# Designed miniproteins, single chains, continued (4): the designs that were tried, part 10

Each design is a single chain, and the fold is of that chain. pLDDT is the mean over its residues in the fold that is shown.

## One batch from the design tools (miniprotein)

Design m12319
Fold by ESMFold2-Fast:
Structure m12319 (fold): chain A 75 residues (1-75)
Amino acid sequence: SMQDQIEQVQLRLLLYQIMIGGNELVIDRTKQRKAANPSLAATLDKVIAQNQAAKAGLQDQADALKQQLAKLQAS
């Protein structure tokens, strides 16, 4: 049913939001570590860049799910 489709998309969106939040926490913690340890800046910048790229991919998928949810709810 349409309701089952809406519920499935909502659950998937929630899981992506949790994953994005985890990525944001890692980025924030790594930035704090970089500020405290300037000698590690080059290594920590790579970790930040990897997590930012991962977050961007998750965000794109979450945005697609948000658009799908909006279309289902407008039907």
Scores: mean pLDDT 89

Design m12320
Fold by ESMFold2-Fast:
Structure m12320 (fold): chain A 97 residues (1-97)
Amino acid sequence: SAADAQAQALYAQGNAAYKAGDYEKAKELYTQALNLARDPRLAAEILENLGKVYEKLGKYAEAYSLYDGASWLYESSGDKEKAEEAKKKAEEAKKKA
């Protein structure tokens, strides 16, 4: 969809900001991408990377919620491998919160 195409572009910009170490900009761009994403698999990928941003910002409780949400969306989309990886990241973040 046009919304998913826009979400993908913002997601790519967020990834570039993350690689540059600009975690606040990455957070903003990923949040904008998430608001547009209609495809649950794309939404799960954005949530997972937003979780990584929150970890870099030391916000482990929020990272847990984001990874948990990604795991649920991957599971509901039939991607059990990605769901399990996201669940593991959620549990690791929860231990640090």
Scores: mean pLDDT 90

Design m12321
Fold by ESMFold2-Fast:
Structure m12321 (fold): chain A 59 residues (1-59)
Amino acid sequence: KTKEEAVAFAVELKKQGKTVGEIVDALKKKGYDADNISTVLVYDLEVNSVGANAILAGQ
């Protein structure tokens, strides 16, 4: 599984009106690890690293 696939998937879900939490859950179901998901949240969805870690820990 590549970072580019994770980014593309997250962007499509965001276009569909999915929340950040729904996008994180979908990426976890696809089998992306926490590091890849955190990178997508920080760089592509503009969530700060603390917020990304809180979302991942809470799910």
Scores: mean pLDDT 70

Design m12322
Fold by ESMFold2-Fast:
Structure m12322 (fold): chain A 87 residues (1-87)
Amino acid sequence: MPPSLAELRALLAEAVAGAVARASPAEARTLIDRAYAALTARFPEEREQLERQRAVMLELVDAGDSVLALIGVATLLREAIEREEAE
């Protein structure tokens, strides 16, 4: 089943909280994977683009920029929620 808007909002809140708390690389990676799985399930036509973006976010985590990666994920989730709310 594709994720609900409530699930996307929960993931957005977790990504923001993780960035503020400076989540560990392992926590950031888990959150990124959950967020991209939800986005891919909601927007299957964007799967290839989302997989490339996920790879970039994981590279940021591996480089020690977990906060930047989580901010990027939060931005994508916010944009996805705004698109759904506009329909």
Scores: mean pLDDT 83

Design m12323
Fold by ESMFold2-Fast:
Structure m12323 (fold): chain A 80 residues (1-80)
Amino acid sequence: FSPEELYEGALQNALGLARHAAANREEALKAAEQWLKIDEERGKRLKAMALAQTDSELEEIARQEAEEAFTKWLEEELKA
């Protein structure tokens, strides 16, 4: 309901995705290669998550993912 709450939810989802990719590095890299053929930006981001060496790198990538997802969701909602 609140934009702040919605963004926080998106950030939580992005963090979960980043941690899952790091935990399944080989699978995440394969998925990223597939995504690069369909959506360059998404594939590039997933590859970065899989290759991240530290939690802080994952957090930065997750934040970018959340911002992108949130703005795209907002545009869709406003258009609907």
Scores: mean pLDDT 76

Design m12324
Fold by ESMFold2-Fast:
Structure m12324 (fold): chain A 92 residues (1-92)
Amino acid sequence: SKAVMEVAKKLAEYNDEAGELARRAIDAAVSGNEKNKEYVLEQALKADIDTIERALQKAREVAETGSPEQAKIARDAEKLLQEALDRKRKAA
């Protein structure tokens, strides 16, 4: 959809590991596919806490600066990244 393409375009500004993780989380949220969401969660759990926190912040920036439709997508991605962060912190 147009909103998906616009979110992807905004995330293209972030060319680091955290930006890559944020983009994957948004792609999984857009897909609505449980296996894609599980895959992103596993990838996030392999990352450092700092990387997950930076990815979460990038998703939040998209949610705050985007349209209502873009914000909804970004907030769903935030839920995946927040779950990964919570699990990582609990395991540490």
Scores: mean pLDDT 76

Design m12325
Fold by ESMFold2-Fast:
Structure m12325 (fold): chain A 100 residues (1-100)
Amino acid sequence: SDVLEEARKLLEEFEKKMLEAKTVEEAREIANEFVERMKKLAEKMTAEELEELIQLIVERGKKLISKIKDEEIRKVVEEMYKEIVHYLQEHIAKLKAEEK
């Protein structure tokens, strides 16, 4: 899937930027941009692609969180991953309801 490949590249870009973030404010700006861009990509995805994206986000998220030494930046990342996963799960539920 081209959209899944774009989402994978967005995750890689996010991970790189977040590891380079020096302040909590910079981390929040990076996280907010990532969430907005990921939501736009998710609007183009099927339920199956969204389920695959959630698995990718969860696996990569755990690895990224383990690499972040700053506790406050780590909290920003953890909150962001919870928000995006919840959003994607809700979107899958709506798509599956519309297929009835």
Scores: mean pLDDT 86

Design m12326
Fold by ESMFold2-Fast:
Structure m12326 (fold): chain A 68 residues (1-68)
Amino acid sequence: MLSPEQLEELKRQIQQAVNTLVETLEKQGYSQDEIDLKVTEVVKKLVDLIAAGDIEGFQKLIDEINKE
């Protein structure tokens, strides 16, 4: 089981990645509906990785988003 500190850290990383992704997609000219769909898909993938205990996969996806 993830500790409360680990869970809070992962939650913070998701929030930061979502903010970065939204700004990147807005800058690229995506519509609000397209941004919402892409954000929802990415958040689902991140949550699924946490549920599977794949912290390395989670971190890799976060890093990939933040490189945009």
Scores: mean pLDDT 80

Design m12327
Fold by ESMFold2-Fast:
Structure m12327 (fold): chain A 143 residues (1-143)
Amino acid sequence: NREVLNMNDAEWAERFKPKTEEMKAKKLSSSEQAKALEDLLREAFPLTYEATELAIQGIVLVQQAQRDGSGIEAAQKQAAELFLKAAELLEEAGLTKAAEGARRAAESLLQGKVDQAKADVAAGYRAEGTTAMKFFANLIDLK
């Protein structure tokens, strides 16, 4: 189940043009458009979407433990395990640079460096050089 994400901006626009026009015709709100785009990404790139959701879960888990002031070490370990699973899914998708970024992020999470982990995984995603991976990196940056 390797995913092909090697589309430039023009190829991305043409591939998703029918869905973009459908969303525009339905006069969806900004939040409804964001959800429709996430649903489209889940359908088109299921392995990369699952990997990105696991990465976001790991980030949120550590941030919540840091806010609560308890269970921090356990949260860091669990988040690192989620990022390693994300790396496996990204490798299966054929995204070696994104997978390397996720593995570096797991190491940063074990050290409690959640902002560094976010930067590492987003940089790995962007290093793939595709519009789809740039969009997935932006989803991580929002957390």
Scores: mean pLDDT 80

Design m12328
Fold by ESMFold2-Fast:
Structure m12328 (fold): chain A 86 residues (1-86)
Amino acid sequence: AAEKAKEAKEELEKKKKEYGIKMAEADGAEITEENKPSFEKLAKDLAEGKESGLVYPKTEEGLKIKKELKEAGEKANKEIEEAEKA
């Protein structure tokens, strides 16, 4: 049970980082040292079910990635909760 929860958390953290970068790239934004933390925060907030980043993403491709991250985060959070309750 605890091991499955750790694996799910690790996978979710990896997805947050990857999807944040993909959203920025799809939106045509260059990843810089200044904006990288903002995109990482956006990905984290979306995966946690929070609304953030009203300005990004602006493209259809970026909006699709945003939806995929939100759904992946909701699924992972349910799996983590179930594993921790076992």
Scores: mean pLDDT 69

Design m12329
Fold by ESMFold2-Fast:
Structure m12329 (fold): chain A 91 residues (1-91)
Amino acid sequence: SELEKLLKSEDPRTRLYALALEVLLKAGWSEVVAENEARALVEETPEEELEEVIATLEKYIAAGDYKAGAKYILNKLIEIGIEKLKEAVLK
């Protein structure tokens, strides 16, 4: 499958996209929403957190706990959004 090829990518951001997309789709999210949120996670995750986020999603996939994995993705995006908001307003 195309997703399986992306999961085996040497590029960590490509791998993160594929992992997030798999988690969200298996959690029952629509394709459009899953693709948008997976893309947002790839764009917004700092380089220094990238391997930790990838490892966490791989653990959720290995456990088959896609709902918990989707919640992790949502919480991570919220945390990134809050930090960006703090940077904008706390100057």
Scores: mean pLDDT 81

Design m12330
Fold by ESMFold2-Fast:
Structure m12330 (fold): chain A 85 residues (1-85)
Amino acid sequence: SHMKELQEIAKKAMQEKIEEYEKRGDEVVASHYLPSGKAVIIVRRMRDGRPVTLMVVVEAKESGEIEIKEFEVSEATAQQLIAVM
């Protein structure tokens, strides 16, 4: 089905993004694939000797295009997100 194809595309895009972050030296703290075909990745990056935490949302659109949004979040927000994943 088209829905199942979009889910597989989103899952593959999530794995590719995890590999890209790890290759850059970032730490992937958590990842979760949602039944809606969205994936959330929590990434920790060192910037100027300080840890920066990012929330990455990966979504497969109905067209088959992958949309990736990256947000800087506080550690408190990241811990809340991980707790509900």
Scores: mean pLDDT 82

Design m12331
Fold by ESMFold2-Fast:
Structure m12331 (fold): chain A 68 residues (1-68)
Amino acid sequence: HMPFEEVLKKLKEAIDKTNDVNELTPLLQELLRYARKHPELRPKVLEISLAVTRGDKEKAKKLIDELL
């Protein structure tokens, strides 16, 4: 199991390296897994997922930094 902070850091790094959402999907699925266990994380995790799927790299990284 990957720690939540590690998932966020890997996702932030991956966002800068690829524009293919399919390559980001495993990391997004891991974030969603944390959101299921911690309902308080759901709104921010959903915002990150939406920013990633829209290609808004700046917003996605800012939202990730707010959780770190």
Scores: mean pLDDT 79

Design m12332
Fold by ESMFold2-Fast:
Structure m12332 (fold): chain A 62 residues (1-62)
Amino acid sequence: KVEELRAQAAAYARAAQVARDTAELHKRSGDMEGAEGAENVAKTFEQRSQELAAEAQALEAA
């Protein structure tokens, strides 16, 4: 179960990276709305990754 949480945290971290890369592409093409949307998605994925990692750590400590 801890392994599953860590794997999900890693998956969300990767998804956040892809979303940030997408936001940069939008900025370079002048699509500021697309860039903002992708940046918000990246922040959401980063937050979920951190929450899952914290849960995994708490379960290991318990």
Scores: mean pLDDT 83

Design m12333
Fold by ESMFold2-Fast:
Structure m12333 (fold): chain A 56 residues (1-56)
Amino acid sequence: PLISVDHYRGRIQDAIDTGKFDPALDVDGDGKVDQSDIDLLTERLERSGSTVSYNG
């Protein structure tokens, strides 16, 4: 499903803050949800626009 940028980034931040792993939020596929996933998502969003697919 499509979600807003803010919702997607917020979910990644919540996962970082709570220390939970959610594969849908593992943007770079390294088996961790951390700041690099937010950074990669931000780079992709700067290239593609504002709305992204949320996998999960």
Scores: mean pLDDT 68

Design m12334
Fold by ESMFold2-Fast:
Structure m12334 (fold): chain A 96 residues (1-96)
Amino acid sequence: LSLFKETAYQIANQIVDTFKQWLIDNGVSQSTADTVANQLFPLVFDAVTGRISPQQLRTQAYTILSKYVSDSTAEELARKIATYAEMGRILALIKL
């Protein structure tokens, strides 16, 4: 199971980088987007590795995002991050 860590790390980085870029493109400052990305990374990594559920990721991501964006935007982004992490987990499992 530790063998998944490298692949999961790469997938989690790609997911987080994609959402960081989305935040910047939608008017969030680079420094704020970096802060959000740093807070989201361990949660996305845990979801990709299966340590937490997509629903747990969604709830925690919403709590982080709601501090920086509107509630409706935070809900939409949290749902998308959870979906991407679930897909990332499937990809990590297929690569083995």
Scores: mean pLDDT 82

Design m12335
Fold by ESMFold2-Fast:
Parts: structure tokens; C-alpha cells; sequence
Structure m12335 (fold): chain A 77 residues (1-77)
């Protein structure tokens, strides 16, 4: 649906914005690993493109993992 495509586009935009912020503030090897996960999540979300639910949901999960690891790292500082 058009609403689902809009939701996907918003998530891609959020992931790209987070990627830019992490790249600008990359200080550790963990940040480099998070950057690679975010790039992979964006690739999966874009490849999902409303035609592959599996690729889209895989992108959502990879993004969630990257965000969770980043938040846990910031919490333990």
C-alpha cells in the first residue's frame, strides 16, 4: 500500500540520518561495526522496495539491532 511505502521511506530516512551522525562521531571499533550494520539495514530496506516483505523485515531487524547496541554502549559509558 502507499501508506506502507511512506512508512518504509521514513525509516530509510531515519536510518540514513543516524548513519551520518554515527559516522561524524565515530571514535571506536564498535562505532565502525555499527556503521556497517546501518549500511546493511539501509540496503535491505531499499531492496525490499514494497516487493519483498522478507528483505524489508530483515532490514527492520538489522536496524533495530544496530540501534540497540548503540544505546547499550552509550548507557555503559
Amino acid sequence: SSAALEQRQRLIEEAKKLLEEVEKNSETDLHKEIIELLKKAIDLLEAGGGKSELLYQSGVLVYAVAVTILKEYERKK
Scores: mean pLDDT 82

Design m12336
Fold by ESMFold2-Fast:
Structure m12336 (fold): chain A 81 residues (1-81)
Amino acid sequence: MELSEEEKEALRKRLLEFAALLGLSEEQIRAYIRDVQARFGLEVDGKLDDATLQAIAELEAAGIDPFDPALATLPLRPPRP
């Protein structure tokens, strides 16, 4: 099962927007992409190709935050009241 072109573009845009909001570099995004590619047995080249976008979407559909473990982003917790 493959993502639609619209879903692929939306996912790519989300990755870039989250990177900008979190101050992440393209290198950190590529590290996440490589992790996903390795996990799904894809070619590990750090590119957002169709197979890689499909794998990221599967993680998101399973309720897993696709940007969390490989982007080295620490979760920010609100201060206790």
Scores: mean pLDDT 65

Design m12337
Fold by ESMFold2-Fast:
Structure m12337 (fold): chain A 79 residues (1-79)
Amino acid sequence: SEEAKRRFVFEVARILEELGASDETIAKAVQAVARALDEGKTLDQIEEELRKVLAPHLTDEQIEEAVARVRESAEKLGL
């Protein structure tokens, strides 16, 4: 649903903010995730796009935490 997609994008932003990502990085990640959802990409493809955006800005451990929390959010929303 459109509501679930909006909620998911909001949760991605919230997770990244909690992990200390900059506003610019959060905006890029949110745009990438929203576009991938609109294009009907799989969760695995969305996670790969997220990893690419985050790679210059977060450690590998922080990226894995972000991806895990994003996947949990997607599962709760039925995505």
Scores: mean pLDDT 85

Design m12338
Fold by ESMFold2-Fast:
Structure m12338 (fold): chain A 89 residues (1-89)
Amino acid sequence: MVERVQEAGRKVIDVASKVLDQDSVEEIQRLVDRLIEAVSAGDREAALKYLQQLGSIGLLNAPSKEDQDLMIKAVNDLGVAAGLRDRPL
């Protein structure tokens, strides 16, 4: 479980580093770390909150629709890996 979440989180950070500014990437890194901690602690409510914040940063700060789609996909994949979403729909 945790290994899959860490891998998906790293992919969110990789995508963010390519499409977002440095301040947004630093915030995404913090939220990914908090999400992984929440999942490890069994705090599903906190994990869902951090996942929603990750999606909002990607949607609001990505400069194009193509970049927004890349961020949304990466965040959705993280949600699935964390057990917060059963499928990428």
Scores: mean pLDDT 82

Design m12339
Fold by ESMFold2-Fast:
Structure m12339 (fold): chain A 89 residues (1-89)
Amino acid sequence: SMLEQADAVLAANPALAAEIEAALAAFVEAFRAGDVEAIKEEGERLVEAMRRLRAAAEAAGASPELVAGIERAIEEVKEMIKKAIAAAE
């Protein structure tokens, strides 16, 4: 399953897994606070961490479905950042 492949990639890359967890938590807190600058900063960190996850998944021979899922998640975070910036203007 995609979840099992994702778990395997994260287990093989514990530093990256910790970085993604921390970046996601910071991004969620920024949204909770309504802090647009923090949403942008933490969102950009999360996107970069997820880009590294995509590269690690590809290097591990993960399915195209998992790679596409990570790419979709990256685009969703980018859209959330754009909408937060637009709403604050």
Scores: mean pLDDT 83

Design m12340
Fold by ESMFold2-Fast:
Structure m12340 (fold): chain A 80 residues (1-80)
Amino acid sequence: SAEEAVVDGLVAALEHALATEDAAATRAFAEGLLAVVRGMSREAQEYLVERLREVAATLDPERRALLLELIEGLEAVIEA
């Protein structure tokens, strides 16, 4: 779907930020994404969480901890 393509793009962008930016810049980028996520369907939001958890499993402990923190914030938005 069009929303799944958007989610795939957001995941790729966040993966790039996690690989190339510091923690503060990555958090700022993720906060910007929350505005986009709030406008998405529930199905697209759930797909995003699933994709991000898959990414977290591939990361070093420090980046994994940061991504899990961001996923927690995203899940809070989805539950609202």
Scores: mean pLDDT 80

Design m12341
Fold by ESMFold2-Fast:
Structure m12341 (fold): chain A 100 residues (1-100)
Amino acid sequence: TLTPRQQQLKQRLDMARRLVEEAERLYREGRLEEAREKVDAALVLLTGLAREMYGLTGDPRYRELIEELEKAREIKDVKEKLRRTRELLERLEELLEEEL
C-alpha cells in the first residue's frame, strides 16, 4: 500500500508521462508547435518532481537530473527534445522506484 505522498508522486509522474505521449503523437501528426507546448509542460512537471525529491532525499542523482531537465528545455529541435525528455522521464521513474 502506497503512502499519500507516494500516491501523489505517482499521479504527477503519470501526468508527465501522458504529456510526453501526447507530444509524441502531435509530433507524428506534424503539429510541431503543439508538440513543443506539451513537451515543455512535461519538462516543468518533471523538473518540479526532481526538485522535490532532491529536497527530501539529498540524493545527488536528483540534482544531476534537474540539470539535465533544464538543459532539455533549451533544445530547439522538437524531435531531439522529445527523445531527451523521454530518456529523462524514464530515469526519474527508475529513481522513484527506489523510494517506493
Scores: mean pLDDT 87

Design m12342
Fold by ESMFold2-Fast:
Structure m12342 (fold): chain A 84 residues (1-84)
Amino acid sequence: SSLASRSVGYDLRGVAYDLDGDAAGSKASRDQSIEYDRQLADQLESTNPEISRALREYVDREEAGDEAGRREALARYVELSRAS
């Protein structure tokens, strides 16, 4: 999906900005990645509602700064994607 590719692209840009010490650029790129993840979750809702829910949980945990919960939600998303 183009949405998944854009989400990954912005996440990588966020990492690059963070390594350069550009906190504002890092935040803006992560916010864009989150927006594309939300759009992807919406797109998946009718076809794979469990995967959509896991992706929404991942985004919610990332926004909350819950790193451990974010990793758990991501692992669940990956597991469900492989099982589909």
Scores: mean pLDDT 78

Design m12343
Fold by ESMFold2-Fast:
Structure m12343 (fold): chain A 61 residues (1-61)
Amino acid sequence: SMMDEALAKALEIVDKGYAEGKSEKEILDEVAKYLKENYPDMPDEEQKRIVMEVLEHLEAK
């Protein structure tokens, strides 16, 4: 689904940013920018779910 594709890409951004030594804030800003540029019409609830998954993924590192 569109959400699954967006989430997969968001997690790739997280993994790359973490490997490059970026802060959590910088990684979250990049994810937010990616979603705005590629999925501007995505419902707020789906965007929030992706952000929550990203935060859980970062906490697991």
Scores: mean pLDDT 82

Design m12344
Fold by ESMFold2-Fast:
Structure m12344 (fold): chain A 70 residues (1-70)
Amino acid sequence: SAEAEALLAEIQRIMEQLKKATSDEEINKLIREYQAAVARIRALLPTLSAEEGSRLVEKTVEGSRLIMEK
């Protein structure tokens, strides 16, 4: 769905910005943006196919690992 693709793109942008972020303020801002995107994904998951839902979940797992490494 267009919404699922938009959320995938948003998570990807947040992850790329997080990789480049060096200040605590910027990192904390990106973590909040990530959490907001994850909340939207959770709301969308029941409306998606298993395949689309799995792709979104995998992307959120990648983002969570990146945050834990900061």
Scores: mean pLDDT 82

Design m12345
Fold by ESMFold2-Fast:
Order: structure tokens, then sequence, then C-alpha cells
Structure m12345 (fold): chain A 71 residues (1-71)
């Protein structure tokens, strides 16, 4: 299991924050943006855990990451 586990409330907050940072609706964010969202939630994911959801463009698949970390 990842070191970060999201409750339904934290999942909703993370999705809200992600949507604000992704106005194009691409479903991707930078690693720095993902880290900032989780730090705001009081979480500290490792770089390796974020990198597992990072595509060849260096962007993170937000839906895949949030669904994987949802409790």
Amino acid sequence: APSVVLTDEEYARAREAAAKLDPDGSGTLTRAQVAAIFRALGKNPTQAEIDAFTGPDGTVDVDALLDAWRA
C-alpha cells in the first residue's frame, strides 16, 4: 500500500485542488503541483510514489494516483 491513504473527504479535497490546477481538464498535473496538494492535506508522499504515476512527459495522471491512494 502507498504511504499516503486518502479518506473520502481528503479524496474530495484533492480532486477539488487538482481541478483548480488543471483548467484544461487534461487529467494531468506536474509532480510539484501534486506534492503541493498533498502537503496542503497534511500528507507527505515520497517522490517514488508520485513517479509511479508520472507519464513520459513528466506529468502525473491525477485520476490514477487519487484512485490508487483512496481508502
Scores: mean pLDDT 76

Design m12346
Fold by ESMFold2-Fast:
Structure m12346 (fold): chain A 66 residues (1-66)
Amino acid sequence: SEGNAELADMIKTVQDMVDDYARARASSPADGAAILQARRDRSTAGGARNNELLKKRLEEEEKKKK
């Protein structure tokens, strides 16, 4: 069930990406750029927190080398 949920989430993510690009291409260049920027903001916001924790762990390991 977990694997099926993960696959469904990936499919939804790709579908949302395709829909965002399709809307951007159908819009004016300015509106299209805004749509793509909003999508990038959504994508980076969710991952930034986890990446920050990983970066902190790597930083601690490098300090241990000293």
Scores: mean pLDDT 67

Design m12347
Fold by ESMFold2-Fast:
Parts: structure tokens; sequence; C-alpha cells
Structure m12347 (fold): chain A 58 residues (1-58)
């Protein structure tokens, strides 16, 4: 779906609430995006959204 980045950010939010480490979450999301054929720019966008989500739960 075109919202795959948003879907993965939501998955990361669930992992944060479950107590997963920031490094683990970032690796999981980056790996999934790479396997789906996302560009480096799109992966960078997802990482930026992850930083914002992590700040919300810090």
Amino acid sequence: AKSTIDELVSEAETLIKSGASDDTISKIITSKLQKKGFSDDQIAEAQTKLVDVKKKYS
C-alpha cells in the first residue's frame, strides 16, 4: 500500500509501547522497507517519523 511507511511507523509505535529498544525498532523498520524496495530517501523519511514517535513516548 502507499501508506506502507505509515503502517511501519504504527508498528514501531506498538514495539515502543512493548518496551523494545530504539535500535531494535529502527533496524526492524529499515530492514522491512529495504525488502519492500523503498528508496534511501523513503527510508530516511521513515526514520524521521520514528524519531518523532520515540520523542512522544520518551
Scores: mean pLDDT 75

Design m12348
Fold by ESMFold2-Fast:
Structure m12348 (fold): chain A 69 residues (1-69)
Amino acid sequence: NLQKKADELRELADKVERGEVTPEEFADALVKMGVLTPEQARALVRSAEDAGVPLASVLRTIATHLENQ
């Protein structure tokens, strides 16, 4: 269920904002949840860093995208 995965991603984003999860741990969590491949997760982290986008915001964007499919 894409809705359940979206909810899980939002919970993960809140943990990242609280400093409970590192960028590496969040990337690993996305791979474990089957949302992204290891290569895609690495590329996403790099892209967000290059663009200066907070990782929590990236997670929320992915969650919204999954809900709207």
Scores: mean pLDDT 75

Design m12349
Fold by ESMFold2-Fast:
Formats: structure tokens, sequence, C-alpha cells
Structure m12349 (fold): chain A 80 residues (1-80)
């Protein structure tokens, strides 16, 4: 449902912001480290959402573009 997707997005953004603050404090901006942290956050949130909504499927995908210094994170929530 859209409410589940919005909740997931809000939680992910909040935790990603906390990760950003942590990386700034530690002066760690390596793209691979950022990717690993984001994947960890997404997996934890996906597990929590799956436990609360066992009828839903959550797909997470990560794309890294080193030329643009961009990490694209996408997630889909849909009925099983």
Amino acid sequence: SSSVQQDFRSRFVQQAQRMHDNLVANNDFDLNTIKSRLVSIANQLAQQTQQQHPDLSIDVDVKVDEKKNEITFSFKVKPK
C-alpha cells in the first residue's frame, strides 16, 4: 500500500541522514562504504516491514555511478 511505501521511504531517509552525519564525523566518503551502509539500512528496514506485512514483497536495488559520484537506491513494495 502507499502508506507502507511512504513509511518505508521516511524511515530509510531518516536512517540515511543519520549515516550521512556519521560519515561526516568520521571523514569517510568512500562510495563503497556508503553503498555498504545503505544496503545494510535497507535490509534491516525490509526485514522489519516483511515481519509487519508478511503478505508484501520488498525488492531493493542499488546502482553506483562512479563518474557522477551517484548512488541510486530503489525499492518496490508490492503484494505477493
Scores: mean pLDDT 73

Design m12350
Fold by ESMFold2-Fast:
Structure m12350 (fold): chain A 95 residues (1-95)
Amino acid sequence: LRSQGDRLRRLGDQYRRRGDYQSAADYYSQAAGLYRDAGDYRSAGDSMVRAGDSYRRLGDLDSARSSYIAASQFYRLAGDYDSSQQALQRAQDLR
């Protein structure tokens, strides 16, 4: 699961570099799910931040906000309260 998450995260990175932010967000969200299932909540949070950044680049502020909120929840599960608070701040700063 974690190695499959790494593969999907790398696909997200490839699509992001090509400017395909929709595909990037989709792959990052899928990677976050696999990291969650593996118990790697830190990597799940990081993947959801990247999904949020991709949605922000698309101008999809609602999906960006939801992704940052999900990242915050994963960081809390990882015990990383500083990254959780930063992800929440990113969600709030989208307007």
Scores: mean pLDDT 89

Design m12351
Fold by ESMFold2-Fast:
Structure m12351 (fold): chain A 84 residues (1-84)
Amino acid sequence: MKKTLKVTVKGPKDVVEALKASFENALKSGGIESYEAEVKYEGDKGTLTITATFKSEEAAENFAKGLRDAAEKGYFDEVKIEIS
């Protein structure tokens, strides 16, 4: 069953770029079917909004868990994660 993950993250530019690259790598490796990304930069900060469609619920939940773990470690200033 396909699942859509919507992520909005605000944080340092390098962290935002690393997260974007992670989604791009997942697309290239076949872990996700498609994604759309929008990034806005303001000084040393970036805001990244991604909508990604995963081939399975397990893949989407595992990716979301990784993002939540990173948020708990303080890598992001703000994070919002939605799975549908």
Scores: mean pLDDT 79

Design m12352
Fold by ESMFold2-Fast:
Structure m12352 (fold): chain A 67 residues (1-67)
Amino acid sequence: SYHVEVTTGDGKVGSGVFPSKEGAAAAGAAGARDSGGNEREMYEKVLAAPSGGTVVAGPTTVKITEV
């Protein structure tokens, strides 16, 4: 499972646990979209990130940890 924390450019913070890295990436992508950012860029960056990694796409930041 993956714990994800998404911080958007408008200051919203969301977190969750997902059974797959794809689920975590989708959550990050949604945060990027909601901030007017690039959804695909965030999705691809989160999928490529290592456990414990932090990914930035425009104003949106995602922390991903395997749990």
Scores: mean pLDDT 79

Design m12353
Fold by ESMFold2-Fast:
Structure m12353 (fold): chain A 73 residues (1-73)
Amino acid sequence: MEEEKRKEKLKKEYEELRKKFDAGKHTDEDIKRLVKVAKELGLPLSQKEVAAYTAIKLREIGREFDEELERRR
């Protein structure tokens, strides 16, 4: 079964993504991946990580909202 190997790989990926985030070299995709990996491993996210993910989510929702808002004018 791949579960233990998958968890170990995800844990290493989580640490790498956190280091990238702390260095300010992250992309939106890196933040999404970090959150996905953290949820899969049951690991906590920092306030900064949660804020970055929330900003990405709001930006995605905002595109749909702006399109609807423009239509309602």
Scores: mean pLDDT 75

